Designed miniproteins, single chains. Designs and how they scored, part 26

Each design is a single chain, and the fold is of that chain. pLDDT is the mean over its residues in the fold that is shown.

## One batch from the design tools (miniprotein)

Design m885
Fold by ESMFold2-Fast:
Structure m885 (fold): chain A 61 residues (1-61)
Amino acid sequence: MDPETLIKELERATGVTLEQLKALPESERPAAVYGIGQFLANLGFAESAEEARKALLEAVG
């Protein structure tokens, strides 16, 4: 999965940007990524919720 493509789909679908995810406290990012990853996978933007979360975490750093 290309993390950049997934972030663009997230922004298009929800308005949430990579910059907003990076602005979250480090302790809160895993929980946010968990929920967003599951949402994107349910919409078919990723093969699985786990793949979506992995790509989002890679994009956030």
Scores: mean pLDDT 77

Design m886
Fold by ESMFold2-Fast:
Order: structure tokens, then sequence, then C-alpha cells
Structure m886 (fold): chain A 88 residues (1-88)
């Protein structure tokens, strides 16, 4: 089974791929933030992971309500759940 950090990197890659078509700055910011969360989780920096989790939650809401992109929003929420699992 892939580590949580590896699963987060996979989600970031999917967000980058979707954003090639959507060109949404919120989705681009989310992809970058998911990569930062993956690095924090891999390093065992749980305080930073918790901070990035809050930012991802905010970005998911903006992607859903402002960008109207439910697919990208769902991927960001999956990343939030993985970060929650890592910091539990």
Amino acid sequence: LASIAERLREIAEKLVELNKKTKDPNTAAAAFTVLQAADAVAAGDLERARQLRERLEELAEQIETVSKDPESAELVREAVRLVDEAIA
C-alpha cells in the first residue's frame, strides 16, 4: 500500500492534470498546497500538516462554490481526509 505522502502526491498530480483544462488559480493553489502537505507528512511535521489541512479545506470550498468544479473539489477533500489520517 502506498504511504499517505505518496497518495497525496498522486492527488496533486491529478489536480495539475485537471487544471491544464480548467486554468483555475484555486485548483493550481490546491495542487501546490497538497504537495506541501505531502512533504510535511513525509517529514513528520504534523504541526505544518495541520496548518496546510486548514488551507486545503478553504481551497476546497472556494473550488466548489466559486470555480464550480466538483471534481477538483472532491480531490482536495480526499487530500484533507488523508492529512487527517496522518495527524490522528
Scores: mean pLDDT 86

Design m887
Fold by ESMFold2-Fast:
Structure m887 (fold): chain A 83 residues (1-83)
Amino acid sequence: EVKEKVEEYVKKAEEALKAGDIDKALEYARKLAKVVAEAGDVELGGEALQRLEEAAEKHQSVLVAAQLASVMMGGIIKTLSDL
């Protein structure tokens, strides 16, 4: 189920951000982008991005939040272009 995978990847990205593993958080952001783009669920993608940005701002910085947003948006655009 798409919603279950989104929840799993969001939680793993949040834990990576808490641990200071930014590379791992970006990896899960890319996986999230592909899952939500393939599902065509823009609202679910927006909710997942908001949660990651809030976690990044809380545990890391606004710059890491911006990097996550950039990676997710780029991943969505790429996946939609490949369809």
Scores: mean pLDDT 82

Design m888
Fold by ESMFold2-Fast:
Parts: structure tokens; C-alpha cells; sequence
Structure m888 (fold): chain A 99 residues (1-99)
């Protein structure tokens, strides 16, 4: 699909991921969720499952901070479906199942 478009998609995804982390650090979880969702979309379009999983993991953390544990679990499961070896996603999913 080509290396040029893939690189541009990855750059866009990284930009949205960084912006989402900044918004989350400020407590703006609504904006962080939108930005992480955008990052995940760009990473999936680029075919990078590992980076997409990272973005979905951060999206799950946003829902967890908002107290929406059901959505947090769904996004952690989505992250694991894309990157089954993601240790952080496994640990976060296990903690939520222990509640």
C-alpha cells in the first residue's frame, strides 16, 4: 500500500496519540478518548496492529478513568486481539475482572 502513505498515516497516528496523552494528563478525558480513537484508526489504516493496540489500550484507560469499566474492558480486549502479547493490556484486563 505503499511506503509513503503508510509513513504519513503512522505520523498522523503518533501525533494524535501524543495529543491524546497530553489531554489525558490535563484530565480532559473526553478529548483524550477522541484523539486516541483517531490514533487507532490511523494505525489500523497503516496496518500497524501493535501501535493500534497501544492506542486502544489508552482509549480503555480513558473509559476506566471515567468509571465506564464495561467499555474499558471492551477496548482492552480489542487491544489484545491486535497484540496478544501486550503485557500491559493483559494486566489491566485482569485487574478489572478482579473487581
Amino acid sequence: MEERWKEELLEAGEGFLAAGKDAASQGNYTIAGVLYGMAAGFFEAAGDRKLAAQAYLNLGKVYEKEGDYEKAIRWYEKALSLDPNNKEAKELLQKLKER
Scores: mean pLDDT 86

Design m889
Fold by ESMFold2-Fast:
Structure m889 (fold): chain A 97 residues (1-97)
Amino acid sequence: MSPEARKLVEEAEQDIKRANELIDKAEEAYRSGDYEKAVELLEQAKNELDRAISKYDEALRLATGEEKKRVESLKIEAEQLKGMADAMLDEVRRRLE
């Protein structure tokens, strides 16, 4: 992998770690009945995931061959995690209604 593509992937990996931390905190807030805090944390997690997806897209412009396939897989995983966060956000918002 090029040094530039590798740096973007490493930075995206850190964004995903932060997103997972925020999702864990959102689950804790949800269990404690703090639905407003859970919404805030999930929206922050989605922002971190959007940053990761953007970095994977930039890495894909630089990657070739098997490295490109690897980055495509990582982007799909990030998009799936964002979908799970969206589903959790919808559930929390239903509790506020």
Scores: mean pLDDT 88

Design m890
Fold by ESMFold2-Fast:
Structure m890 (fold): chain A 83 residues (1-83)
Amino acid sequence: MSSEELAELLREQAERYRELAKKLSGKRKEILQRVADALQAAADALLAGEPVDVVLARLARQEAEIFASMGDDEEAAYQAALA
């Protein structure tokens, strides 16, 4: 997959999350918007010629920080998945 193909996929995913966020409110809307923004920034960085490994590592860190902000909801979902 080329960097341009990956960037297009990330942009499409960002737009999907923005559409979902329009139907939500509060914390859930905020989280989806933050994820969409991170995906868009990653796509823009790839199109600007940043190395794929650097961009994906930064995206993974940003997603981890966003998910950590979910607090008890994330922990509850994780524990439910283990049951």
Scores: mean pLDDT 76

Design m891
Fold by ESMFold2-Fast:
Structure m891 (fold): chain A 92 residues (1-92)
Amino acid sequence: EAEELAELARKGIALLEAERDRVRDFLRSLGLPEVAEEVERAIEEALRLYKEALRAAEAGNAEEAKRLILEAERVVYETVLAHKEEIEAALA
């Protein structure tokens, strides 16, 4: 369980690091530089939470690792959802 959460946290870190620049550049290309900055900040916060989750999982604290992973996912999701209408308008 803790080992599985450590693996999940490592994958989350790798994915967010790979995606951060791509998502930022995409949103800027839509003419949404402020949304790009907010999403970039959310990804940076999620990376911080995933790194804490990895430490918790490596310490054997599966419950804390799971909580931190869910919070990291929530931070990104809520930030994107808050700008959904602006993104949809730019894509139309």
Scores: mean pLDDT 84

Design m892
Fold by ESMFold2-Fast:
Structure m892 (fold): chain A 100 residues (1-100)
Amino acid sequence: SPLEEKIRKQIETLLNHAKANNLSDQQILAMLLSELLELSKTLSKEQVIKATEIIIEELKKNKASQAVIDTLEAVLEQLKESKEEDIGPLLRAVLAALGA
């Protein structure tokens, strides 16, 4: 789909930028979660879950750190169990926790 292709290209660009600038796993996670939070404003729960799955696939394809992959997989499982209205609050809470 056009959305899937857009997400894949954005993640490849983000990972290339992260490598070039020696970004930490925490900084990479903050960027990815900020993107998911932005998407959650206009996309349904099912679409946010699909976007998160695509992000994880691209992270694995691009040999991203296991810590980043494991964190996104944990977020994906929480998204699947969350109510539609709780998705934004959940993503904001995870973003806040990255600073701790």
Scores: mean pLDDT 86

Design m893
Fold by ESMFold2-Fast:
Structure m893 (fold): chain A 63 residues (1-63)
Amino acid sequence: LEELLRRAAELARELGDEKTAATFEAMLRYLPTFSPEEQKTARELAEEKVRELEAKLEARRAA
């Protein structure tokens, strides 16, 4: 989960989405305080966002 949150933050920063990057950095910082349910939600959000941001980055590099 930590690596996934970090990846989402890094991809968002590379794309200039500072708000999304800050959000996932905050989730990383407060991860030890998360319940199991909150960790599952964070993982799902990070997985979706990583896929979205990777697709955007790939599209930018391909064209």
Scores: mean pLDDT 78

Design m894
Fold by ESMFold2-Fast:
Structure m894 (fold): chain A 83 residues (1-83)
Amino acid sequence: SPLEELLAVLDERIAWLRAQRAASKNPQLRAELDGAIAYLERRRAWLREHGSELSDEELERILEAERRAGEELRAYVAKQEAA
């Protein structure tokens, strides 16, 4: 289902961010990653409680937006770590 796919995307992103946070020696990036993890955990909790209230079409739009945001976040972290 779109909701299960969306939750899986968020779970994978949280796991990836936790790994990046553990590997990073940049204190500014670590603080930003802690904030991103906390935000995504709250968003995941909201979707678990309220996701069934959304249509499949709305969930698919959110999923597409989350995939784009994930690509942008990966590019951002790579840029910060390469500097």
Scores: mean pLDDT 86

Design m895
Fold by ESMFold2-Fast:
Structure m895 (fold): chain A 65 residues (1-65)
Amino acid sequence: MEVIRIRAGGGEVVITVEGGEVRAESSGTGEAERLAKGAIEQGKKYGEEGAKYTLEVARGMQALA
């Protein structure tokens, strides 16, 4: 299980990954909501690979903030 919390575009995203299953919650609007939606969609469509990709993108955004 891996949990990542990031601040993006005036909101916060909590992404949880467990065995290729992705759960995401967002607070706020705009970019945070888009990230949460993207994480869930990628996780469902590509399983473990999609979840990993979404986490790498999220970490990149956190590093730039």
Scores: mean pLDDT 65

Design m896
Fold by ESMFold2-Fast:
Structure m896 (fold): chain A 95 residues (1-95)
Amino acid sequence: MEEYIKKIEETINSMPEELKLPALYVLGHLSLVDEISLDELKELTGLEESVLNEVLNYLIEKGILESKEVNGEKVYSFSSEEVKEAARKYILSKL
């Protein structure tokens, strides 16, 4: 578990400063659901689609998130249940 929390912390810390808070919002919302669409993330976070795409692509490249297509819609989820639990613990530690 500690290795997954550290991976999330290092991933967030390696992001451009302006993307760190957007990434925390994305991880926070994803921690509450099994999967979420880009449109739902836009509605829930109020973030621009371009910012969300940068955050989502970065987190996917780092192996934190994954994406799949469901009924022609791109949806996002954590790469594993262990990563999801680590993200929840990381976010709670910052509150």
Scores: mean pLDDT 83

Design m897
Fold by ESMFold2-Fast:
Structure m897 (fold): chain A 57 residues (1-57)
Amino acid sequence: MAPTAGDREAAQRVLEAAKAGQPFPEPVQSRIEEILKLPEEERLEALAAYIQAVGDR
């Protein structure tokens, strides 16, 4: 499914928190670490897709 603008905004906040060293619970932390290995231009879309795939819980 294509991420929404809201998913991308959430992904942007999560990326900024992760870059600042904010820890996340597993398995989210491991997924964020894999996404941070991607080129910068791919990180936002990859994380937005992940956020959409897991849904709001």
Scores: mean pLDDT 73

Design m898
Fold by ESMFold2-Fast:
Structure m898 (fold): chain A 81 residues (1-81)
Amino acid sequence: MKLTFGPLLSELLAEVGLPSTLTEAEAVAGLYQYIVDKKLIDGEKRKILLKGTKLGELVGVDEIDVFDLSPLLEAIEKQIL
């Protein structure tokens, strides 16, 4: 089922070439592509560094563990219209 997302998540999805109406799985994939494109993964710390990014504003944290994407999933759920 396709979901429509709020403006902050829609802006992030647009930066990776995706529309604001996607499945939740496609939105997760889009945010992961954003992380890769912006080179936010710190390989030494095994963290995704979000401080000062639009994604950090969406999620509300400065960093997340690469093995725990729960903060990304929660942020997507809060953006569903």
Scores: mean pLDDT 79

Design m899
Fold by ESMFold2-Fast:
Structure m899 (fold): chain A 70 residues (1-70)
Amino acid sequence: MSPQQALDKATELAEKAGDFEAAKAIRELGQRLVDAGMSPQLVLDGATDTAEDLGGFEAAKKIEELKKKV
């Protein structure tokens, strides 16, 4: 999985959880990590932290499950 694919999947998981504020923040902050050349694991770690900080616990849980498959 590429860093961009990891970001796209994390954003999609947040949207499917109905956590649109988390999805937006994951996309904006995660794109900076992708552009900086960070690994898929670091992109997903950042997405999980962003979701948790915004109270998007269902999104964070689904992103953690995705990390186990990368």
Scores: mean pLDDT 84

Design m900
Fold by ESMFold2-Fast:
Structure m900 (fold): chain A 99 residues (1-99)
Amino acid sequence: MVEVPELSPEDLKYLEFVKEFLKLLGVPEEKALAAAIAALEKFKNPEKWSLDSLVKETGVPREILEMAIEALEFLAKEKIEDFDEFVEKFMLYLAKNPL
């Protein structure tokens, strides 16, 4: 199980948005939370975590974990503050850049 790091308010926002987005895609809450935590940990420490190590530690399917990682990187890059704006823009991004 991935250890939850000490979180800033910005980290908590990113984690919540990624979790809620995955839930909209039909991912169970427990797996969505695990994927969001893993994505945040990889974002903060990219040299510490590989996708393979996160799949092993979380038990989350690779496809869901890749989605979580891309979602968090998109949120950070675009500086999105609103969840509905995030969903709209990220879904458009995925249509043009499939995983």
Scores: mean pLDDT 80

Design m901
Fold by ESMFold2-Fast:
Structure m901 (fold): chain A 55 residues (1-55)
Amino acid sequence: METEKLAAMAVAWALAGYPKNPDLAAKAIRTAGEARNVEEGQKALDLGEQAYNAA
């Protein structure tokens, strides 16, 4: 399991979601940068996916 992989995926989703929800996307990118473990990486990924899926 790799925190860095989850953080990278979170940033990818956040960038894709940025036009729809820039605040949540920015939060996802910040959370990814601060991720110290898999739990924090997963939280960043969840936020990034939410940014992308939010209307």
Scores: mean pLDDT 78

Design m902
Fold by ESMFold2-Fast:
Structure m902 (fold): chain A 79 residues (1-79)
Amino acid sequence: GPVSISQFPEELVEKIREIAEEHGFKLSDEDIAEILAFAKALNVDEETLLEAVREAAERAKSEEEIPTLVMRILLRKTT
């Protein structure tokens, strides 16, 4: 897998995968790493991040939309 994803806790990576899979989406390691890197840059807590992933998965029409939707939701929650 991409080296970037190994910087993050495996449990958090698994939680993000599980939320996406519950909504019929399969996120790549690269997509999850992008989401986690963005959340870290914004200094958001795990609960806020997982809520944003759930909202994104509920609203997304395709798995490709999920990273961008998560980033938008996190920006909205931090302003």
Scores: mean pLDDT 82

Design m903
Fold by ESMFold2-Fast:
Structure m903 (fold): chain A 68 residues (1-68)
Amino acid sequence: SHHSRDLGGAAAGLAALEGGASAEEAQKIARMVSDGKLDEEAAREAVLRAGASERLAEWAGRQVKRGN
């Protein structure tokens, strides 16, 4: 559902911010997840490229997957 995707998007956005992404980039990641444009693997990669740890990126990817 949109609510589940919003939770996944929030998780990915927060993880990107912790990794060092700008607020604008984190918002883009969150929105793409909410829109269904980033799956688990793509969200994990985006968060990792933002500078987040592997563990944080995997956590964010799992939240995105749960939103399905």
Scores: mean pLDDT 83

Design m904
Fold by ESMFold2-Fast:
Structure m904 (fold): chain A 119 residues (1-119)
Amino acid sequence: ADLAARIRAVLARHGDTAEVRLVGGMPLLEPLDLSPEAKVEILRLFAEELGRKLVETLERRGEQGPVETELVDPETGAVAARAHAEVEDGRTSSWAEIREEARETAVRFVDALVAAVRE
């Protein structure tokens, strides 16, 4: 699904207005002053995209070792979110299982970030 369209649907539901652009496949939001509810939903959408990019990076490497991927603001270069994964020697998991683990890890990361922001 189109990430930008999903973000716009969240904004519309919460009565917020922001321009959504994709730069290099990454969403850019203007303005970033959003309702707390819209912010939480958008952070979860970012976690899903981060998980997808993490899996694509692992598949592209096809080799063992740690890999990191980041969601960055394309204008500032600031890291908005980071995920880490490693493919271990002798791992028998399918790429489908790795995709699911990456998505779950990204979602847990965003949930932890949201909890920290609410305090």
Scores: mean pLDDT 56

Design m905
Fold by ESMFold2-Fast:
Structure m905 (fold): chain A 55 residues (1-55)
Amino acid sequence: MEEKYRKILEELAKQAEAAGHEDIVRRLNEAIEKPLTLEEFRRLVGEAGRALDAA
């Protein structure tokens, strides 16, 4: 995964942790460690963003 995408996931994980979304934090951290397609990356970012916006 490109460095810029990892940085985005890391930033979202920090925001999710601050907001108390432990499930999103876990999912984001797992995505950083595993091979991820661009489509999976987009879906994960969108899901995390919606969860943060809703809370």
Scores: mean pLDDT 75

Design m906
Fold by ESMFold2-Fast:
Structure m906 (fold): chain A 112 residues (1-112)
Amino acid sequence: GGTLARNGGLSAYGGGKAAIAGGKAAGSEEAKKLGEEGARLGREGARLGATSTSPEGAREAGELAYRGGRLANKGGVLAAKSAKTPEAAAKGTAGAVGGSGGEFGGRLGIEA
């Protein structure tokens, strides 16, 4: 549970940062804000997943990773759609992929 939530949170954090970079490159303030929220929740989920030894704490970490992953994915998709260059599109895609990883890892952390 905790390891899956930690890894999901790290994926959401990385995806959120990529969505921020993609949003900046594409000129999308909405994608940037979604990435910032996704990164914040992913980082907190990773921290709780790494430090929690209880099933309740692992579940909370998983819920944070899942929510962070959803926001990072949404931000990444929006950044890629708004992109004017291949580099900006790649950053948006990285945000979407990282966000999906956060959703998956977060869900597994909740279920374990």
Scores: mean pLDDT 87

Design m907
Fold by ESMFold2-Fast:
Structure m907 (fold): chain A 120 residues (1-120)
Amino acid sequence: KIKEEAEKLRDEILYLMYVAYLLGEPVETLKRLQYLFLLADLIANDESKEDVEALKKEMEKDGITDPEIFEALDYMLKGQKEKALEILKKIIDEYRARFAPKVTPEMEEKAKELYKESTK
């Protein structure tokens, strides 16, 4: 089910945002992850094309230029949620792989704590 997969991805992105924060990643990385979270949330809630267009404009205004992210947005506007979700999963897998070698067990526990607090 697309909704359940998008909800799981949204939760994974939120966790990765805390990991990135603890790793001291640049604000641009945190901002990009935040937009990926919002995209997964739009898919999970089956939000309107108007909401997708509004997010696209905000991302453009905020200097996001990633071709893969805009490809995912275009698929969402076409109602092809499965294609959009696959692109987002790929981007998140790339972030996970990039962060994994830098994450200490102490950072992992702290990120899990922050994640649990944020889901209240």
Scores: mean pLDDT 84

Design m908
Fold by ESMFold2-Fast:
Structure m908 (fold): chain A 66 residues (1-66)
Amino acid sequence: SAHDQILSIVIEMLRFTGDLVQEYLDLVQAGAPQAELEAKKAQMIQESKQKTAQAQQQIQQIDNQS
């Protein structure tokens, strides 16, 4: 169903976000330099925006088919 497809996209987004958070925490725990932490923050923001936009488009496509 459309609900199940949307739920799958939401779960994928949660896993993606969790992975990004873990990557950042791993760098902090490893004592990464401030410059590396700032670069990782910028990358995380960019990837998060891109993934969110893709998820929104997928949900819109499912709703349009329903």
Scores: mean pLDDT 83

Design m909
Fold by ESMFold2-Fast:
Structure m909 (fold): chain A 66 residues (1-66)
Amino acid sequence: TWMNRMLSAARRTVPTSARRDVGQAIRDSTSPDQAIDNARQALRDSGMSDTQIDRVVRSMQSAISS
């Protein structure tokens, strides 16, 4: 359940060029906290700024708290 919510949030907030890597990082994770950490790293590797990464992470956290 949390994985599908995070994948939906990522699909809406992550640029197309990074969506595959971020989606895979979430799918390879065994917990919500790990998924956030792995997604954060994938976004950094894609060249996104810390501000953009924080926005994506907050969207993912909000999706699993709903």
Scores: mean pLDDT 82

Design m910
Fold by ESMFold2-Fast:
Order: structure tokens, then sequence, then C-alpha cells
Structure m910 (fold): chain A 80 residues (1-80)
């Protein structure tokens, strides 16, 4: 169901945020990623439909992917 898909997405984003917050990295890139993940999470929680959730989060996900591509390999390994 749409509700189940949204609930799953919210849980996955929460797990991603927890992993980022457990990172010892003080990198400005990691801090920006944390902010984006928090914003994505808030948008998902406020969405009334899957379509609304996707529309609201797509630009943020694109920016998150761009920032992730700039991370040093050692920081990526720490987060994962």
Amino acid sequence: SEEEILETAIKQVEETLEALEKSSSKSPLVEEMKKLVREILEKLKKAKSLEEAMEATTPLIEKLQELASKLPQEVIEEIL
C-alpha cells in the first residue's frame, strides 16, 4: 500500500540519519548531508500521498547524491 511504502521510506531515512549522526566526521559536507536528510525526513512525514512525498523530496535527494559524490572514501566507509 501507499501508506506502507511511505512508512518504509521514513524508516530507511531515519536509519540513514542515525548512521550520519554516529559518524565522527566534522566535515562540512557531512553536516550538509545531515541537514538534507533531516529535511527529507520532515517532508516524508508531512506528505499526504506517495506522489506528494516524491515531488517534495526529489530535489533534496538529487542534492544529497551530489554531496555524497564529493565525500572522501574514508568518510563514506565510516558512514556505511
Scores: mean pLDDT 78

Design m911
Fold by ESMFold2-Fast:
Structure m911 (fold): chain A 78 residues (1-78)
Amino acid sequence: MADELSKAYQEGSKIGTELFSKGDLDALRNRALELASQGELGKAAAAGMLDSAIGLAIGKGDSDMVGEIQRIGREALL
């Protein structure tokens, strides 16, 4: 359901914020791949996680970090 996808995306965004704040890109990548393997709700959570991390990287002006997170997103969601 659309509301379930929205909730999964929001939960993912919380996870992405936490993992980004720790600076652990390997944990971010591994969690995104794990979530994306779990079907539509998992992919929604992975998308929310990566979108929040990208937003935080943009806010810090870290273009290298933005590029790395975008690369993780292509790997996890394709």
Scores: mean pLDDT 82

Design m912
Fold by ESMFold2-Fast:
Structure m912 (fold): chain A 85 residues (1-85)
Amino acid sequence: GKKVSELVGLVLRAMGIVLDAEAIRKQLPDDKKAEGDRLLQRIRDAYRRLVEAFRRGDLDAARAALREMERHLEELKKILEEAKA
């Protein structure tokens, strides 16, 4: 069904966000690692909520969790760019 395909797509996208966040965290300077770890933990917490939404078939909850992950990834990217500037 369409709903299952959409949920699978959200989980795959969320996995990509976790991998991107982990890669960015490894690139952070020592003075930014603690802030990066807090954002990575928020991304992992949102990913857990997305997986639970997937198990329930809750598309709206899964979309909300993905949006939260995307926001925290953008915050993490900003920290990396500010550290390079």
Scores: mean pLDDT 88

Design m913
Fold by ESMFold2-Fast:
Structure m913 (fold): chain A 63 residues (1-63)
Amino acid sequence: MKLSEEEFEREVREALLLIYLGIGIATNDPEGAIELIKRFAEKHPEYKEEAERVIQELKDRVA
């Protein structure tokens, strides 16, 4: 299967957001994970909606 460069970059960045979510849960540092995700969204505004969903999921798990 031949992925475009943009499709590959999207997959990689989505994986990074999920890794940040996992770190926040595993280390019991949701605030630190949220800051990493916010920083990611600032650098990659095209992923803002996905980043906001991951932040909300993390908040829901620690509330």
Scores: mean pLDDT 70

Design m914
Fold by ESMFold2-Fast:
Structure m914 (fold): chain A 92 residues (1-92)
Amino acid sequence: DDLKLAELMYKAALGDEEAQRELLEILEKQVSSTDPEVLRDMALALQVLSLTIRDEELRERAKEIAKKLLENPSVTPEVRKLLEEILKRLEE
């Protein structure tokens, strides 16, 4: 549901921890995707989360998702670079 995903991303960007948790659950289910467009959209969602998450538990979940995506061979070089920048931000 594209509208539901867009709404979750918007609320997560505003700092809604429930929306951030729901978005992380969606991302956790898709870490093994072989679709480069899905993997790109996941990286963009993680970028929003890396800028807005304040909760340490949610931050650790975002780090683990980023690490798993970096191990995914279907990730493009451009998305890999973005994920490395996201992970660096989350580790600071």
Scores: mean pLDDT 84

Design m915
Fold by ESMFold2-Fast:
Structure m915 (fold): chain A 68 residues (1-68)
Amino acid sequence: SMERERAERELRALGRVMKTAGAKSIDELAQALGISKEQLEAFLNELMEVLGIDSKEELLQRAYELAE
């Protein structure tokens, strides 16, 4: 299982990719990260579970807000 501190770092990194690539969908974000949609979905689900976030929309919004 992912530790909370690692999950927060991964979330911030995700937000940076979203901002840099201008990714507006899960498909665009997966492409920007160089991973499959299935791999991204699994990653997002793990982040949600570790951080106690109930939706992908909320998770991605928080990622965007935390990014520099």
Scores: mean pLDDT 83

Design m916
Fold by ESMFold2-Fast:
Structure m916 (fold): chain A 139 residues (1-139)
Amino acid sequence: MEKEKVKQELEETSKRVGERLDNALKIVKDALEKVLKVDPRAGPAFLVYGYIERAAELIREALDLLLKSENPEFQKEGARKVEELADRIEKVANLVKEGADKISENPEEGLKLLRQAAEEASRIYDEAEKFVDELKKKI
């Protein structure tokens, strides 16, 4: 039955996305600990962690709302948006790691990468919040 198959696929997506978000948060946290030992100007790294942690919570809320909607079309479209946001979070985590790795040898380039990560993390957070608000209006 199509409804049951779509729900099962969404539950599998929820598990995969959850694992990916946890891995991304671990990468950001490990990078933050490195940066704090090297340069106190690493304020952007704190912003990245805060935005990504809150965005991860919003993505989990969106997945819960999609599962409760019982609408296969909304579940398929929403799963696609969730995967997009998770992909962007992983890219931000990798950018933070690269910035943290570079900061010892080239502090200006390292700090630039951390600022770019913070700006993108802020955008992801805003988009995730808007996505959850839109889902709540349709359910």
Scores: mean pLDDT 84

Design m917
Fold by ESMFold2-Fast:
Structure m917 (fold): chain A 81 residues (1-81)
Amino acid sequence: SLSSYQKRREELRKQNDANFDAMIDKYTAKAKALGGPDGQAALDLLAQSRKYFEQGDYRKSAILFTSAAILIIGAEVDKEL
């Protein structure tokens, strides 16, 4: 039924929103800990990722999030070497 379909969509939306918020919070903390120009660039990418997620552009959100994650990981590796 339409009502059953609407309830299922709302459940999936709530789960996706919660999972995305947790991931953004985690990587925002990493970017803040990193600091400097790379940390600031990662924070900007994460903010853009959130904006596109809220607009329903999940593909663009994922690309921007992945870019932020790669930047953070790359900077962490450079500090170790």
Scores: mean pLDDT 83

Design m918
Fold by ESMFold2-Fast:
Structure m918 (fold): chain A 94 residues (1-94)
Amino acid sequence: DLMKKLEEEARKLVEADKAGDLEKAKEHLDELEKTALELAKQGKAEQAAKILEETIKQVENEELKKRLKEVLAALYDKAGKYDKAMEIRKEIRE
């Protein structure tokens, strides 16, 4: 179940971020990205994007937040929501 895996990786990423374990947080972010892109391939890009939006709200580390926003923009591209993807990419550049 890729949706459950995405939610579990997001949860573990937030836990690692709050613990200050950047190495572990990046590991969970890599798994989250792989899982989210596979969900997008299955036509579930919008559902995956919603989980990433909630995850971004909980993450405090700026570098992790930027990487999550890059994944979110890719998911919106896969969902055909190009305007949303563009807005997120503008935020990342600031």
Scores: mean pLDDT 87

Design m919
Fold by ESMFold2-Fast:
Structure m919 (fold): chain A 75 residues (1-75)
Amino acid sequence: MEEVEKAKKLGKEAIERAREAKNGSVDDIFALLREIEAEFSKLGEEGSIDTKKVAGKALNEAARLAMEAARESRK
């Protein structure tokens, strides 16, 4: 339960950071993406099936926003 809540919190924070990174440099956006992936990869390796599902969903939402920010910066 604690791991699921932690993954949800990390996802929300990552999403907000991705939105803020939209106004930053491309390097900052990719650094954020790597940080998010490292966190969820670690959690996924050691977590339960339910925790991995929650972490995966949060990672996908954060990655989607970060990718949109990267696309906009690349223009």
Scores: mean pLDDT 66

